# Designed miniproteins, single chains, continued (3), part 79

Each design is a single chain, and the fold is of that chain. pLDDT is the mean over its residues in the fold that is shown.

## One batch from the design tools (miniprotein)

Design m10735
Fold by ESMFold2-Fast:
Structure m10735 (fold): chain A 91 residues (1-91)
Amino acid sequence: MSLAERTPLEELIRLKIFAEAVLEAYRKGEKVSLDELFRARLILNLIDKYFPELKDIKGDLRVYELYKEGRFDEANALIDKKVKEYLEKRK
């Protein structure tokens, strides 16, 4: 509840981190489905259009690797850490 007023920005950063991780995994030869790639590209196109300030967020293969291994809690924890660090840099 304390993050309700920041939820849209936090959600966008989380989506950007995950979408970039999917795209990076594909570029590195990981087994990524066409649906995953299509969704990642849609997310990135929307975010880059409306929130170009977020374009400095890069993909981290570890996020996708943890997700692919079914380690969702660890993947979410890593994303949460990256979101917090990014918001902290914005002051």
Scores: mean pLDDT 77

Design m10736
Fold by ESMFold2-Fast:
Structure m10736 (fold): chain A 96 residues (1-96)
Amino acid sequence: SVELTEELREKLKFLGKAFYFYSGLEEDEKEKEKWEEAGKYLEELSKREEPLSEEEIEEILKILEELIKKSETFDDDGAEEIKKIAEETKAKLEEA
């Protein structure tokens, strides 16, 4: 299990906001809801006191992989930052 350090909480908050941002860019309603749900999940985890379970870590890793793939479809500095923070967060969770 992984303890929610202040650094990890801040990364999860940032990534949750990134999911909300990309949700706002989607034209398909089902895709929009999918991105919004992922953003909400990360935001709720960032506020939790209990350590992350192995099952929660696996879920986070899956949604971060989707976020990384989505960020690669854009060429702006914001997308590069989202990709970097997502990759750093993924690496930390995989080391646990």
Scores: mean pLDDT 85

Design m10737
Fold by ESMFold2-Fast:
Structure m10737 (fold): chain A 85 residues (1-85)
Amino acid sequence: SAREKAIKKLLSNEEEWEKILNSIEDEEIRLELELFRYMLIVALLFPDDEEREKKLEEYIERAKGANKEEIEELIEELKKEIKEA
């Protein structure tokens, strides 16, 4: 499907993402960008646009007040969801 192709493209850019993240000296910004990438990948697993938007809003709200450990936990949850799809 088009969504599976988009997910594969985002995952195949791992080296380019590694370069981008490594160029960012601010640890908080690096972590936030990594989180946003995985949130986008997981959202693309949902075929319905409304469900996708609701999931993105949920992740954004969870991230807004999160400390470093909570953001790292959310990233690991998202990685598991991608692996199980």
Scores: mean pLDDT 73

Design m10738
Fold by ESMFold2-Fast:
Structure m10738 (fold): chain A 76 residues (1-76)
Amino acid sequence: MNLFERIATLRKRAEEILKKAQELGDDELIKMVNEAIRLLRQAVEAFLQGNTPEAVRLLDEAEKLIDEAEKKLKEK
């Protein structure tokens, strides 16, 4: 139920992956991480508006993208 901590953790992970993707010049990873960041931003907005079910769904989608981007980065 602490959505704020979950959002903060996912944002930190996304920013670290984005930094590494930018250093590698990996446009596909950059695109994937930017999409995750967009979903996290929408999740924060939904949460602040009191739409907790929507915020959770957006967080789950962002986490899936972050996990995939992290996996792809480890394979390099």
Scores: mean pLDDT 83

Design m10739
Fold by ESMFold2-Fast:
Structure m10739 (fold): chain A 92 residues (1-92)
Amino acid sequence: DAIKNLKEAIKKVEEAAEAAKKGDFEKAVKYLGEAARNVLKAADSIKKETLDKIGELLNKAVEAAKAGDGEEAVKYAEKAKEEIEKALKEVE
């Protein structure tokens, strides 16, 4: 279910952004990984360009969180959420 997987990915990205805002970078990385897995479960239902963009943004958020850069982690998580919401509209 692509719709269910993309909605779960949005929820996980929101949880990652909140963790990063609190300085819990280990949880932020965990939630970003869970978001990526849910996006991959919906991969066959979304455009390759959208999938690649989501992957790029999620990876940048993970790199920022691993570096302890909460501002950049939140920025890229929010951009990833926007692209996942776009993918959700394309599937619905």
Scores: mean pLDDT 89

Design m10740
Fold by ESMFold2-Fast:
Structure m10740 (fold): chain A 57 residues (1-57)
Amino acid sequence: DTVPVLVFDGEEVLEGKLSEEAYTLAQASLIYDKRFKAAPQDLIPPHERPVLVEIKE
């Protein structure tokens, strides 16, 4: 199956689709990114790393 997601690269929102396996792996990095939302993100390398968000959320 495929999970629809939004990818935010810091200046625009891109629509994409991930397999269930890829989505499961992406959730680990999303949990990590959510931790950084409590602090300034300008020091997070690479600074242009996109953020994955499920379209339904």
Scores: mean pLDDT 49

Design m10741
Fold by ESMFold2-Fast:
Structure m10741 (fold): chain A 92 residues (1-92)
Amino acid sequence: SREAQLRQWVKQLATELVEMVKKGASLEEIKKFAYDKLKELFAAFPDLTEAEVEHALGLLSLMLHLEIKDEDKAVQLTNIVAESAKKLLEER
């Protein structure tokens, strides 16, 4: 199902973002990575709805909070992805 595909994409993104944070990646590196991954997702699913994007962001937030002890950092990462997703939705 499409929900299963989105869930797997979110799990992969969360895992990669957590690894970047552990390696001390810069905010600019994280922003670029998140934007590139979202751009790939939107290209693969050009009919992706705003509701599906919001659902995916909710799942991402939950996964990041489970892996990252620093709540402020988990919120910051979620906001970076959310802002990039909003920009891509507005550019459609």
Scores: mean pLDDT 87

Design m10742
Fold by ESMFold2-Fast:
Structure m10742 (fold): chain A 78 residues (1-78)
Amino acid sequence: SREIRELEREAEELRRRAIEADAEAGLYMMSAQSLEIGGESQSKIQEYRDLAAQYAARARELRERAEELRRKAEELAR
């Protein structure tokens, strides 16, 4: 049905956004490491670590929402 296909498409879009958010988290973590090696202030290092944690948390939320939509699609297919 159209409803099942729409839920599957939305779930895939959320999965893609989660992958992008995980990539951003990785980049901020690498930046935090570079700042630490460079002897930058602890507040600046922590700012980038907090950004990395924020993006990692966002990726988790997006994955959970994608799983919920896929479960709903599976229930409608029964």
Scores: mean pLDDT 89

Design m10743
Fold by ESMFold2-Fast:
Structure m10743 (fold): chain A 104 residues (1-104)
Amino acid sequence: MKEFIEELVKEFIERVKKLVDDLNAGKITLEQALAGIEREALRFQIEVLLYEKDPEKAERIIQGIQELAEKASEYVRQIAADPSKRDELLKELEEFAKKIIEEV
């Protein structure tokens, strides 16, 4: 179970990194990057609801995903304003994701 959630977190972070790279390369707009984060967060929540049968655990994981998506959106906005912050903020996002998963 924890391994499955860790894989979903890894996939989410990898998708956010791709959105940041596409944004910095001028391939997508900030609005498209933010919409991408929302779509990946929704996908993650659906997978949790399909897999996790304990309602209390599902609720805690979904809350963690919502917080992770909010942080990702905030960091992507900051990176859009200052691309030099990319590596620092993406590392902070990975550390935040790890803490959320360890508490669920």
Scores: mean pLDDT 84

Design m10744
Fold by ESMFold2-Fast:
Structure m10744 (fold): chain A 72 residues (1-72)
Amino acid sequence: AERAALAAQLAAAQEARALLLAGGVPEERVRRAIDLIVDALDTGRSDAALGRESGVPVPLVSRARALLRAAA
């Protein structure tokens, strides 16, 4: 149900956060990056565009997006 889906999304967001932090991204930037990626999951927006907007390296954006999309 919706609550279970929200819990899965939260777990994926926590994994994505841990990935970005391990990659050396500051916590404030991690929050912004995850919000941008979640909003853009099913859009035509590229990982490169999300990297430019969030200030996060493209490889980390791509990996975080894959984690978040798998849980959606």
Scores: mean pLDDT 78

Design m10745
Fold by ESMFold2-Fast:
Structure m10745 (fold): chain A 104 residues (1-104)
Amino acid sequence: MKKHIDAEIRAGKHSAVLTLSGDLEGRFLATLAAMIATEAARRLRERHGHESRVSVELSEDGKTATGTVSHDGDGRLAAEAMREALEKELDKAGLSYSLRVVEE
């Protein structure tokens, strides 16, 4: 059985927030969120010329990791970059996933 990850990407005005939960230990979820958010930030710089800021948090119970990418452009661009980065990194890791995208 492949391990399964539940992912949510929430688009804000100038940011995208990735929330990961599922069959991984929290430290690995946090590492995965950091990798995805960093790749999203790289894509934003290369494709759109926007500088980006990255933050990563692990929940107090260790069951949920959150990665945030923010920039001075449209949050929809950040959400798109985050989705592309997520697909790449989860496929590379051989993980099964479900994705929900939420816009304001």
Scores: mean pLDDT 82

Design m10746
Fold by ESMFold2-Fast:
Structure m10746 (fold): chain A 115 residues (1-115)
Amino acid sequence: SADEGGARAAKGGGEGGLKAARGEGGHEAARAMSEASGSPPPEPGSPVDSARSAGRNAAETAGADEEGIRAAESGGEAAGLGSEKGTGSHRAGGAVAAIGGGITAALSSGGKFEG
C-alpha cells in the first residue's frame, strides 16, 4: 500500500542517516544529506517528513547525542526526498537499499554508537 511504502522509505532514510552519523555511512548517504541541507523543511505528514522523523527516532533509540540525532534527521530527510524525486513512487527507490544495509547496521550495532 501507499502507507506501507511510505513507512519503508521513512525507515530506510532514517537508518541511512544514522549510519552517516556514526561514521559508517557511504558516499551516497553523505551526498543525500548534503542535498537535504539546502532544501526547505518538508511538509508535515509527507513521506519526506516521515523519513526525517524516522531518522530522528532511530538515533534517539540508539542513544545518539544531539549531533547524531540531527545527522540522522537530515539523512532521513535526504533519503526520503531522493526516493520521491527519483522514482515518483514512495513504494520504491533508495529506501529499499537503505533498508537492506542501513537498518541492519543501525539496529544490530546501535548499542555501539556513543555520542
Scores: mean pLDDT 50

Design m10747
Fold by ESMFold2-Fast:
Formats: structure tokens, C-alpha cells, sequence
Structure m10747 (fold): chain A 109 residues (1-109)
């Protein structure tokens, strides 16, 4: 299970940026799992979340952020189409968190 893999990674991770990325990844996975998504959109979100996990494992944190942003945008569009304001607002907060992490990551290079 993708969730089990992320949870195991988070339990063993000491790097604060990787920990925050893994936590955001779990939040996006939770949103994806509770939303009734069209099969094609669900598959696309899943692929981006899987690619984000791979990128985190490889230490490619900018690539991980890009995949998380792509997954978030698909979920946001789906929430907007359904008029799910609560999910839209939650995704908006997560988008701000990703933007903050992107800024921090650029400074720590």
C-alpha cells in the first residue's frame, strides 16, 4: 500500500524537509481516498503521489514538490467541479504549505 510505504518512510526519516513532504503527501493521499474521483483523474493523482515518494527516496526534493503540486491541482479542480468548498479550502492551505517548502528548499541549497 502506498500509505503504508509513506508511513514507514516517515517513521524512519530524520530530515525535517523530507518529513514535511511526507506529511503533505499523506494529507493529499487522504483527500484523494475520500473524494469520488473519475477513474482517469484518480489514476493521474496516484501516479503523481507515487512519483513524489520515489523522488523523496532519491533525495530529489524539488521533483517531489513538483509532483505534489500536480496532484494537488488535479484534486483542487475536482473539488471545484463538485462544489466541495471544505476540500477546496483544505487544498488551498496545503498549496501554501508546498509554496513555503519550495522557498525553504531553494534557500538550503
Amino acid sequence: SLREEIEELLENETDPLKRQLLKLLLRLLDIKERMDLEPEKREEVTKHLEEAVRAIKEGKLEEALEHLEKALNILLEAAEEKGDLETEMELGVLAVALAVLRTILKKEK
Scores: mean pLDDT 88

Design m10748
Fold by ESMFold2-Fast:
Structure m10748 (fold): chain A 85 residues (1-85)
Amino acid sequence: MEISDETQEKLTEILNSLKAEKIAVLVTDKKTKKSTLYIFDKNKELVDVLTDLSLEEAEKILKEKGFKKVATLEDENNVIDVYAN
């Protein structure tokens, strides 16, 4: 999923500021309402990608894994929610 360069830069700064065991990034397409969930470990390496989720399904997974929303970014095409535990 493509996000804007400006949004990617802001996202990278947020991820680098977080001192969490796991970080999750939820990217929701504004037109399709489909979400992709990216899960990063404590070293900020991508460990899992879940695709074609509804927002409701993604939020349920995030709650079950103990994630809390720490930031929201928005570009023209996407809403990007950042979670940490």
Scores: mean pLDDT 81

Design m10749
Fold by ESMFold2-Fast:
Structure m10749 (fold): chain A 63 residues (1-63)
Amino acid sequence: MEALEKGLEYYKKGVEAMKNENYQEAIDYFKKAIEYFRKSRNPELYEKALKMYEEAVQKLKKK
């Protein structure tokens, strides 16, 4: 399984969901991206996805 490629795919989907203000959908995609980046042992992308996940959660809580 191409964990890095799958992580990037889900990360991109999460970013698109953020642009559309679909924060719940973005949260789900970033959770998937985080898991795949963790499996691929890519700390830079893992931290980036985690930050985006936290941002999406904050957006959802605020509104």
Scores: mean pLDDT 82

Design m10750
Fold by ESMFold2-Fast:
Structure m10750 (fold): chain A 81 residues (1-81)
Amino acid sequence: SAEDEALAAIRALFDAYAATLPAEAHPLVDRIRDLALRGARKALAALASGDPALQAEMDRELAEIQEEMKRLMEEIEALVA
């Protein structure tokens, strides 16, 4: 399905990113990948629902995921600096 292809593309993107980083950063990239996949699944579900209240709740959850991803990216930057 298109959804499976999109999720596979996200996995491939983060695998490629991990390959550019030292092994010590790989667990952090894995955590960001898992958050990105979770966010993508939530966004796809929200698009399918059409319910504004559920979309607003999903937007809040996605914002929390984005903040967690930001912290992990900062940890990677500190590790490779």
Scores: mean pLDDT 84

Design m10751
Fold by ESMFold2-Fast:
Structure m10751 (fold): chain A 84 residues (1-84)
Amino acid sequence: SVEEKVQELRDFIEKNVSPEKAEELMALYERGVELIRAGDREGYERVIRELVELGFRAYREGDYNLAGAAFEAVRVLAELVEEQ
């Protein structure tokens, strides 16, 4: 279920991403969830772009755990939109 994927993402971030980067990633993720609930499509698309940029930056810097988490956050948010 989407709820199980959300919990798996949170658990992965807590275990595998530094606290400072985890806070930034989770703030973006939670903003995306709020924008989906509010029906703010433009806001949602901006958050997706920020998460994608974060993922590519992390990948270039060799932070593969942060990169993977950022791209998984994008995927989970996309599934939340489809469940609406």
Scores: mean pLDDT 85

Design m10752
Fold by ESMFold2-Fast:
Structure m10752 (fold): chain A 98 residues (1-98)
Amino acid sequence: SELASLSEEERAELEARRQRHAALIEEYEKEPSAKKLIELAILELEEVAKRAPKPVAEKAKEAIEELKKLGEGLDLEKAKEVIEKIAKEIEELEKEVA
């Protein structure tokens, strides 16, 4: 387990990141926006990029850069479609690498 190899401070940072993720989900549910959805997706992808096997981590890094290139003018439905596509591609790659 990755948690078994982490220091107490590193575990606290991981828990803090999970708490930020939960808070961002709550904010998104109250006031949905493309910006909040993209920020949520980037936060999730940063965890994948840090902890996943190299092929999956590299795909997550590419996805983060793609999402960062999406401007503030992106509508919420288009943001959802891009994020769903990224999620499916990562899930398929995880099945191939396992």
Scores: mean pLDDT 76

Design m10753
Fold by ESMFold2-Fast:
Structure m10753 (fold): chain A 70 residues (1-70)
Amino acid sequence: SAMEEALARLREELLADGVSPAEIEEKLQAARERMLAEMKERIVRELTSKYGKPRERVEALFDEAVAHLG
């Protein structure tokens, strides 16, 4: 997916910069969390504005889906 591709690209750039493997994993985790937060806000905004879905329900469903992708 686009997220996996972006994380793979970031990993390559950090490796080229000489960042340690442990620090790379920390930075990739932070980047993953940022991308998931951005994706969540985008999906919540779209479903609430276009379909009138309650924000809390959409957020809960997204969080459950992310937990299963773990």
Scores: mean pLDDT 81

Design m10754
Fold by ESMFold2-Fast:
Structure m10754 (fold): chain A 100 residues (1-100)
Amino acid sequence: SEVEEIKEKLRELAEKAGIPIEDKEAEKIAQRLAEAGLDKEEQEKFIEEYIKFLKEQVEELKELIKKNGKEKLLAEIDEELANTTNEDTILQLNRVKKLI
């Protein structure tokens, strides 16, 4: 499956970069990339740019932890998770929570 190939590549590059990605998040991204009709080179470039973006988010998160503390950030994430039904938001918040 094209989706499985993209998902595996995403997980491999994320693991190599030290970024936790949940299976559901990886599958959703892979499905969207497959549906977009991108060739394998375009898919790989997108994945690399996405991992770079996530690395920048990790550095921002480290600064927020220094300023606000882990407990405060976790409480804010848990409150947002309790108040959202948007699946993409839930997946993103769960990823951020694992980085804290």
Scores: mean pLDDT 81

Design m10755
Fold by ESMFold2-Fast:
Structure m10755 (fold): chain A 58 residues (1-58)
Amino acid sequence: SKLEEAVLKVLQAFEGARLTARQIRTLVQDEFPDERISLAAVRRALRRLEEQGLWRRR
């Protein structure tokens, strides 16, 4: 989805950094200021990326 793609791009841009869901939300919100992005939506996107093997929680 659009949000999952945006979250993945943030994770790739900050490669090697261990970003929290809150930090990811802030970075995605800054990228898309006209979009209302909730912390819950970011957490759902992270779970889906983890299920796809594209991200892993430390």
Scores: mean pLDDT 75

Design m10756
Fold by ESMFold2-Fast:
Structure m10756 (fold): chain A 95 residues (1-95)
Amino acid sequence: MKKAVEYLRKAIRYVQEALDLATTPETAALLQEGLSLTEEALRYAERGDIKKAREYLKEALEKLRRALELATNEETRELLEKAIRYVEKALELLR
């Protein structure tokens, strides 16, 4: 699971950058929730709890996709698209 963990760390970094650029409280709240869920998924993945890691990543994807729909800044949108891609790649590797 080393590669899945690397992808989750990249996703976390992109969500943090998107949060720094967020212009609305609604987008910021969804990004903070997505960040927290992705960080929790990383902790479960590092412990080998693949089922819990996948559950948290699915919830994180819902929050991040909603943040992307509300994002008004092009830079925030691009960072969110990258974060979502890395979460999806990590989810594919977790079995």
Scores: mean pLDDT 86

Design m10757
Fold by ESMFold2-Fast:
Structure m10757 (fold): chain A 84 residues (1-84)
Amino acid sequence: DFISVPMSLAQIISILNSTIQNSSGSIKQSAAMALSYIQNSPDPQAIVDQFNASLQQQGISTISIEDFINRVRIIAARHYAASR
């Protein structure tokens, strides 16, 4: 499945929760990590803005679920690390 960008914070959280409930293995773990980083961030909107900006800069209008999970996890982890 493919996701349209840009995405809102609510849409990102919804897709991460759906992925956690409907997947297994590494993709479920990555989605759970991404959600944890977002929920423990002092500024979740900054993560969303950076995610959308990175895709816009690359001319990406649609993204696969796997690429979405990986990109969101990396960006959220960086923001989480910077907030500590």
Scores: mean pLDDT 83

Design m10758
Fold by ESMFold2-Fast:
Structure m10758 (fold): chain A 103 residues (1-103)
Amino acid sequence: DKNFEILKKLVVEELRKAGFSEEEIERALEILEKNKNSSLMQKAIEYVKQGKLDEAIGLALELIALEADRRGDTELAAKLRELSRALRKKIYEGTENEPLVET
């Protein structure tokens, strides 16, 4: 329960930072809550428990995008996929904090 609430808060914060409208955020949260028992959502909650917050957010956004597409909300799905790609790039670029690994 607590880990799902943390995940929900993190997703909302990322959507707001990306300029999503309150209506888009509401639709994304509805999808998130309806799918909290899905295998993908359970994995996202597991990432929250492990402290892997960026991975948890990324997986949750992928699930919301997939379900948005399934319900015909292709505009929301496209925006969520773009945000997921941006977050993935940020996670990957985080390895730059180890710049001396190559001499």
Scores: mean pLDDT 77

Design m10759
Fold by ESMFold2-Fast:
Structure m10759 (fold): chain A 87 residues (1-87)
Amino acid sequence: DLKERIRQGDQAAIDELARRVAAGDEEAIKLLVEILRDPSVSLETKNALLDAVGRYVPASERGRLVARLARVGNISPEEAVRLLGLI
């Protein structure tokens, strides 16, 4: 379970999810939203995941990522910006 590995701070799992999110994988984007909204996931792990996403998604693509999080995660664009603002 990728989510459980990420919850445990598995850096390989964090990098895998970030890379898939950067590639536009809708299941990975749904999982990213789920993890960022999950209060049982540590702030340290969430920050590590956001740092990894920032490494794979260049600044010029950030608006496109926000739009994808809103559409795929079924959240508002405002919430998508807030979730990514932890970066």
Scores: mean pLDDT 82

Design m10760
Fold by ESMFold2-Fast:
Structure m10760 (fold): chain A 67 residues (1-67)
Amino acid sequence: PLSPVQRMAGVRELRELAERLGLSEETTERLIRLVQGVQDPAALAEAMRLLEEGRVEEAEALLRQHS
């Protein structure tokens, strides 16, 4: 299970990636809500990798499965 520290780090990294990718505020906040529901650290790590590759839809789908 994700610790509060790990979840907060994930949220911060997601905000930085969203800024670099030029994502809308709506999309960014939606992804953050999904991250808040994630319990599996491996799922969070994989979603962040997908976001770094610009695969936003796949990252969102993975987060939904694990939220």
Scores: mean pLDDT 81

Design m10761
Fold by ESMFold2-Fast:
Structure m10761 (fold): chain A 118 residues (1-118)
Amino acid sequence: AEVTESGGGTVAEGGSATLTAKVSGFDGELVGVQWFAEAANGGSRPIASTSEPPKSTGRLKGRATGSLDRAAKTGYLHLSDLRLEDTATYFALAVVIDKETGLPRFAEGKGAQLTVVA
């Protein structure tokens, strides 16, 4: 499986952004996407998932929501009330159930850079 991320760029403080993770190169079902933020200090931290209820943690608690379009094989990260400290590279980890084996497979995107400016 392969993950193509998009929707990064520059956003004003207090604004919102939606990042997308399109999943391809597999035969099976996309069952979830977990999102991680990697800040300039090199620390990776989970921020949102598509599980019910959507889970968000840390500084993005309540401001980050994951959603999933299974038919389009696409996961989304919705971010609101953006702060300067939300400037980070955001990575999607996709979970798919392989049709041949019935086992979960994992694929990580290359990251989408989001820059928040005053």
Scores: mean pLDDT 77

Design m10762
Fold by ESMFold2-Fast:
Structure m10762 (fold): chain A 87 residues (1-87)
Amino acid sequence: MLKEGEELIKEGKEYKEVVDLLIELGLRSEAPPPEKMPELLKWYPKVAAAIEEAKKLANGDEKKALEIIYKPADEKIEKGKKLKELS
């Protein structure tokens, strides 16, 4: 349980870091740094799909779009924290 909780928290944090990086780079129209490419490539398909869904479902509401994009990561982090408390 403890190890599983730690893995879920790590995955959620990695996902949020990739989302934040892509938003920042998109606003600046810059390429990602090479040292961040492994994490970006790992999470990019899921993040890209979430961004497309958020754009369709948020109907122009940028706050709602960000909530949709972050929700899977936030749920993993909360579940991981709960598993650590039960261990």
Scores: mean pLDDT 75

Design m10763
Fold by ESMFold2-Fast:
Structure m10763 (fold): chain A 101 residues (1-101)
Amino acid sequence: SIEELAKSMKPNEAARIVAEALRAGGVELDEAEEGVPPLVLGRFTAHLLSTPGASLLDVLRRMAERAGIPLEELQAAMLKLVRLIGNDAEIEGFKKDFLSE
């Protein structure tokens, strides 16, 4: 499951997966930023805010497709980052918007 996959990921591995998806989506990221969870999550948030009219899950799906990674892997990586940095409300919001809609 996505939750089991997220638990198996290291923080820096999750950050690199999201960074790869962001770069495939046209977001500029320095190599030094890729392994830093709060910087990568910040870049992801900025990218979402710049993508009007799409559902949050559709944005993730397109990023995963462009990067050539499974959607479940990107969802798990994002869940890992949100669990490390976010509060309980942010984690539940992420699950609702990006995992189950």
Scores: mean pLDDT 76

Design m10764
Fold by ESMFold2-Fast:
Structure m10764 (fold): chain A 85 residues (1-85)
Amino acid sequence: SAEFERRKELFYNLLKEKFADLNLSDEQIEELATELARLTPGFSEEQLQRVVDLARQYVDTFQATTYEQVKAALLTAVELVRAEQ
């Protein structure tokens, strides 16, 4: 849907901006953006931003550097933001 593609594009841009220092490939960022867009139907742009910000805080706090750790942080952040509303 158009809304899915919009969320995917927003996640892609946010991930490229917020995780530029972690040396994730474009393919890995595309995969993450696609999965996050699937999991976030009905999320506002502010909620999408909060997902990425929370995941970044986790990554910084625990010095997470692998793709798998970043993915786990993002998936956990989706559930935390969903629980707020």
Scores: mean pLDDT 87

Design m10765
Fold by ESMFold2-Fast:
Structure m10765 (fold): chain A 81 residues (1-81)
Amino acid sequence: MVKEIAEKSTKEELLELIEHYEKMLGLSPEEVEELRELAEKDKEAFIKRLIELYQEAQGLDEEDALKAIEKSIEIIRKKKE
């Protein structure tokens, strides 16, 4: 599932996702920089790191965090149709 989400996502969608979660989760500048680097180099690692940050901030399980991230990507994608 993580791999499929990563493969279907564009770099632009991942960068918009960073902006969304930076505001929602209160990410540090260091966390934002890490996510931007991963969005360019390793999209699968990007999704995994974002799940981890979401779980730490909200206390959600991995499956719920993943579903929330997938829904956010779908919303971003629809805005560009």
Scores: mean pLDDT 79

Design m10766
Fold by ESMFold2-Fast:
Structure m10766 (fold): chain A 73 residues (1-73)
Amino acid sequence: MSIPKEVLEAEVEASLHVMAGAIAKRQGNYEEAIEHYEKAVEAYRRAAELGDPLAEEHIKILEEEIKELKEKL
């Protein structure tokens, strides 16, 4: 079994945005953190459409993080 290239690309894109968002959050840059987490959600949605069974769990976690960060603005 091989993971399709498009799924891997979406997962990598999502992971990079999650890392960038976490760094921004640590620095107190909540607006930047929200932007990165929203981009990560978009990438995970593409991965889910392509058959990644874990993408929906990641989306739920990120949407909860976004909600919490928006309460700090």
Scores: mean pLDDT 84

Design m10767
Fold by ESMFold2-Fast:
Structure m10767 (fold): chain A 78 residues (1-78)
Amino acid sequence: KREKLEELKEEIEKIVKEHGGTVHEAGIVGNSVRFLISVPAEQAEALKEEIEKLAKEYGAEVELTELSPRVLAVKVTL
């Protein structure tokens, strides 16, 4: 359980970096991995799609909240 959450955290951090983003906060809370990230506006949709794809592979639910055009709160729950 925790091992899968840690793997999800690592994979999401990788996706954020691959899309030119920055991880400001990242952590595991209960059954969820939570992030506060910034990403170039042009990369936001691609990042969202890649995170949703990864979550689907893990059988997880994803919540993406736009705090500003370049700042996202991400929650992935197993």
Scores: mean pLDDT 82

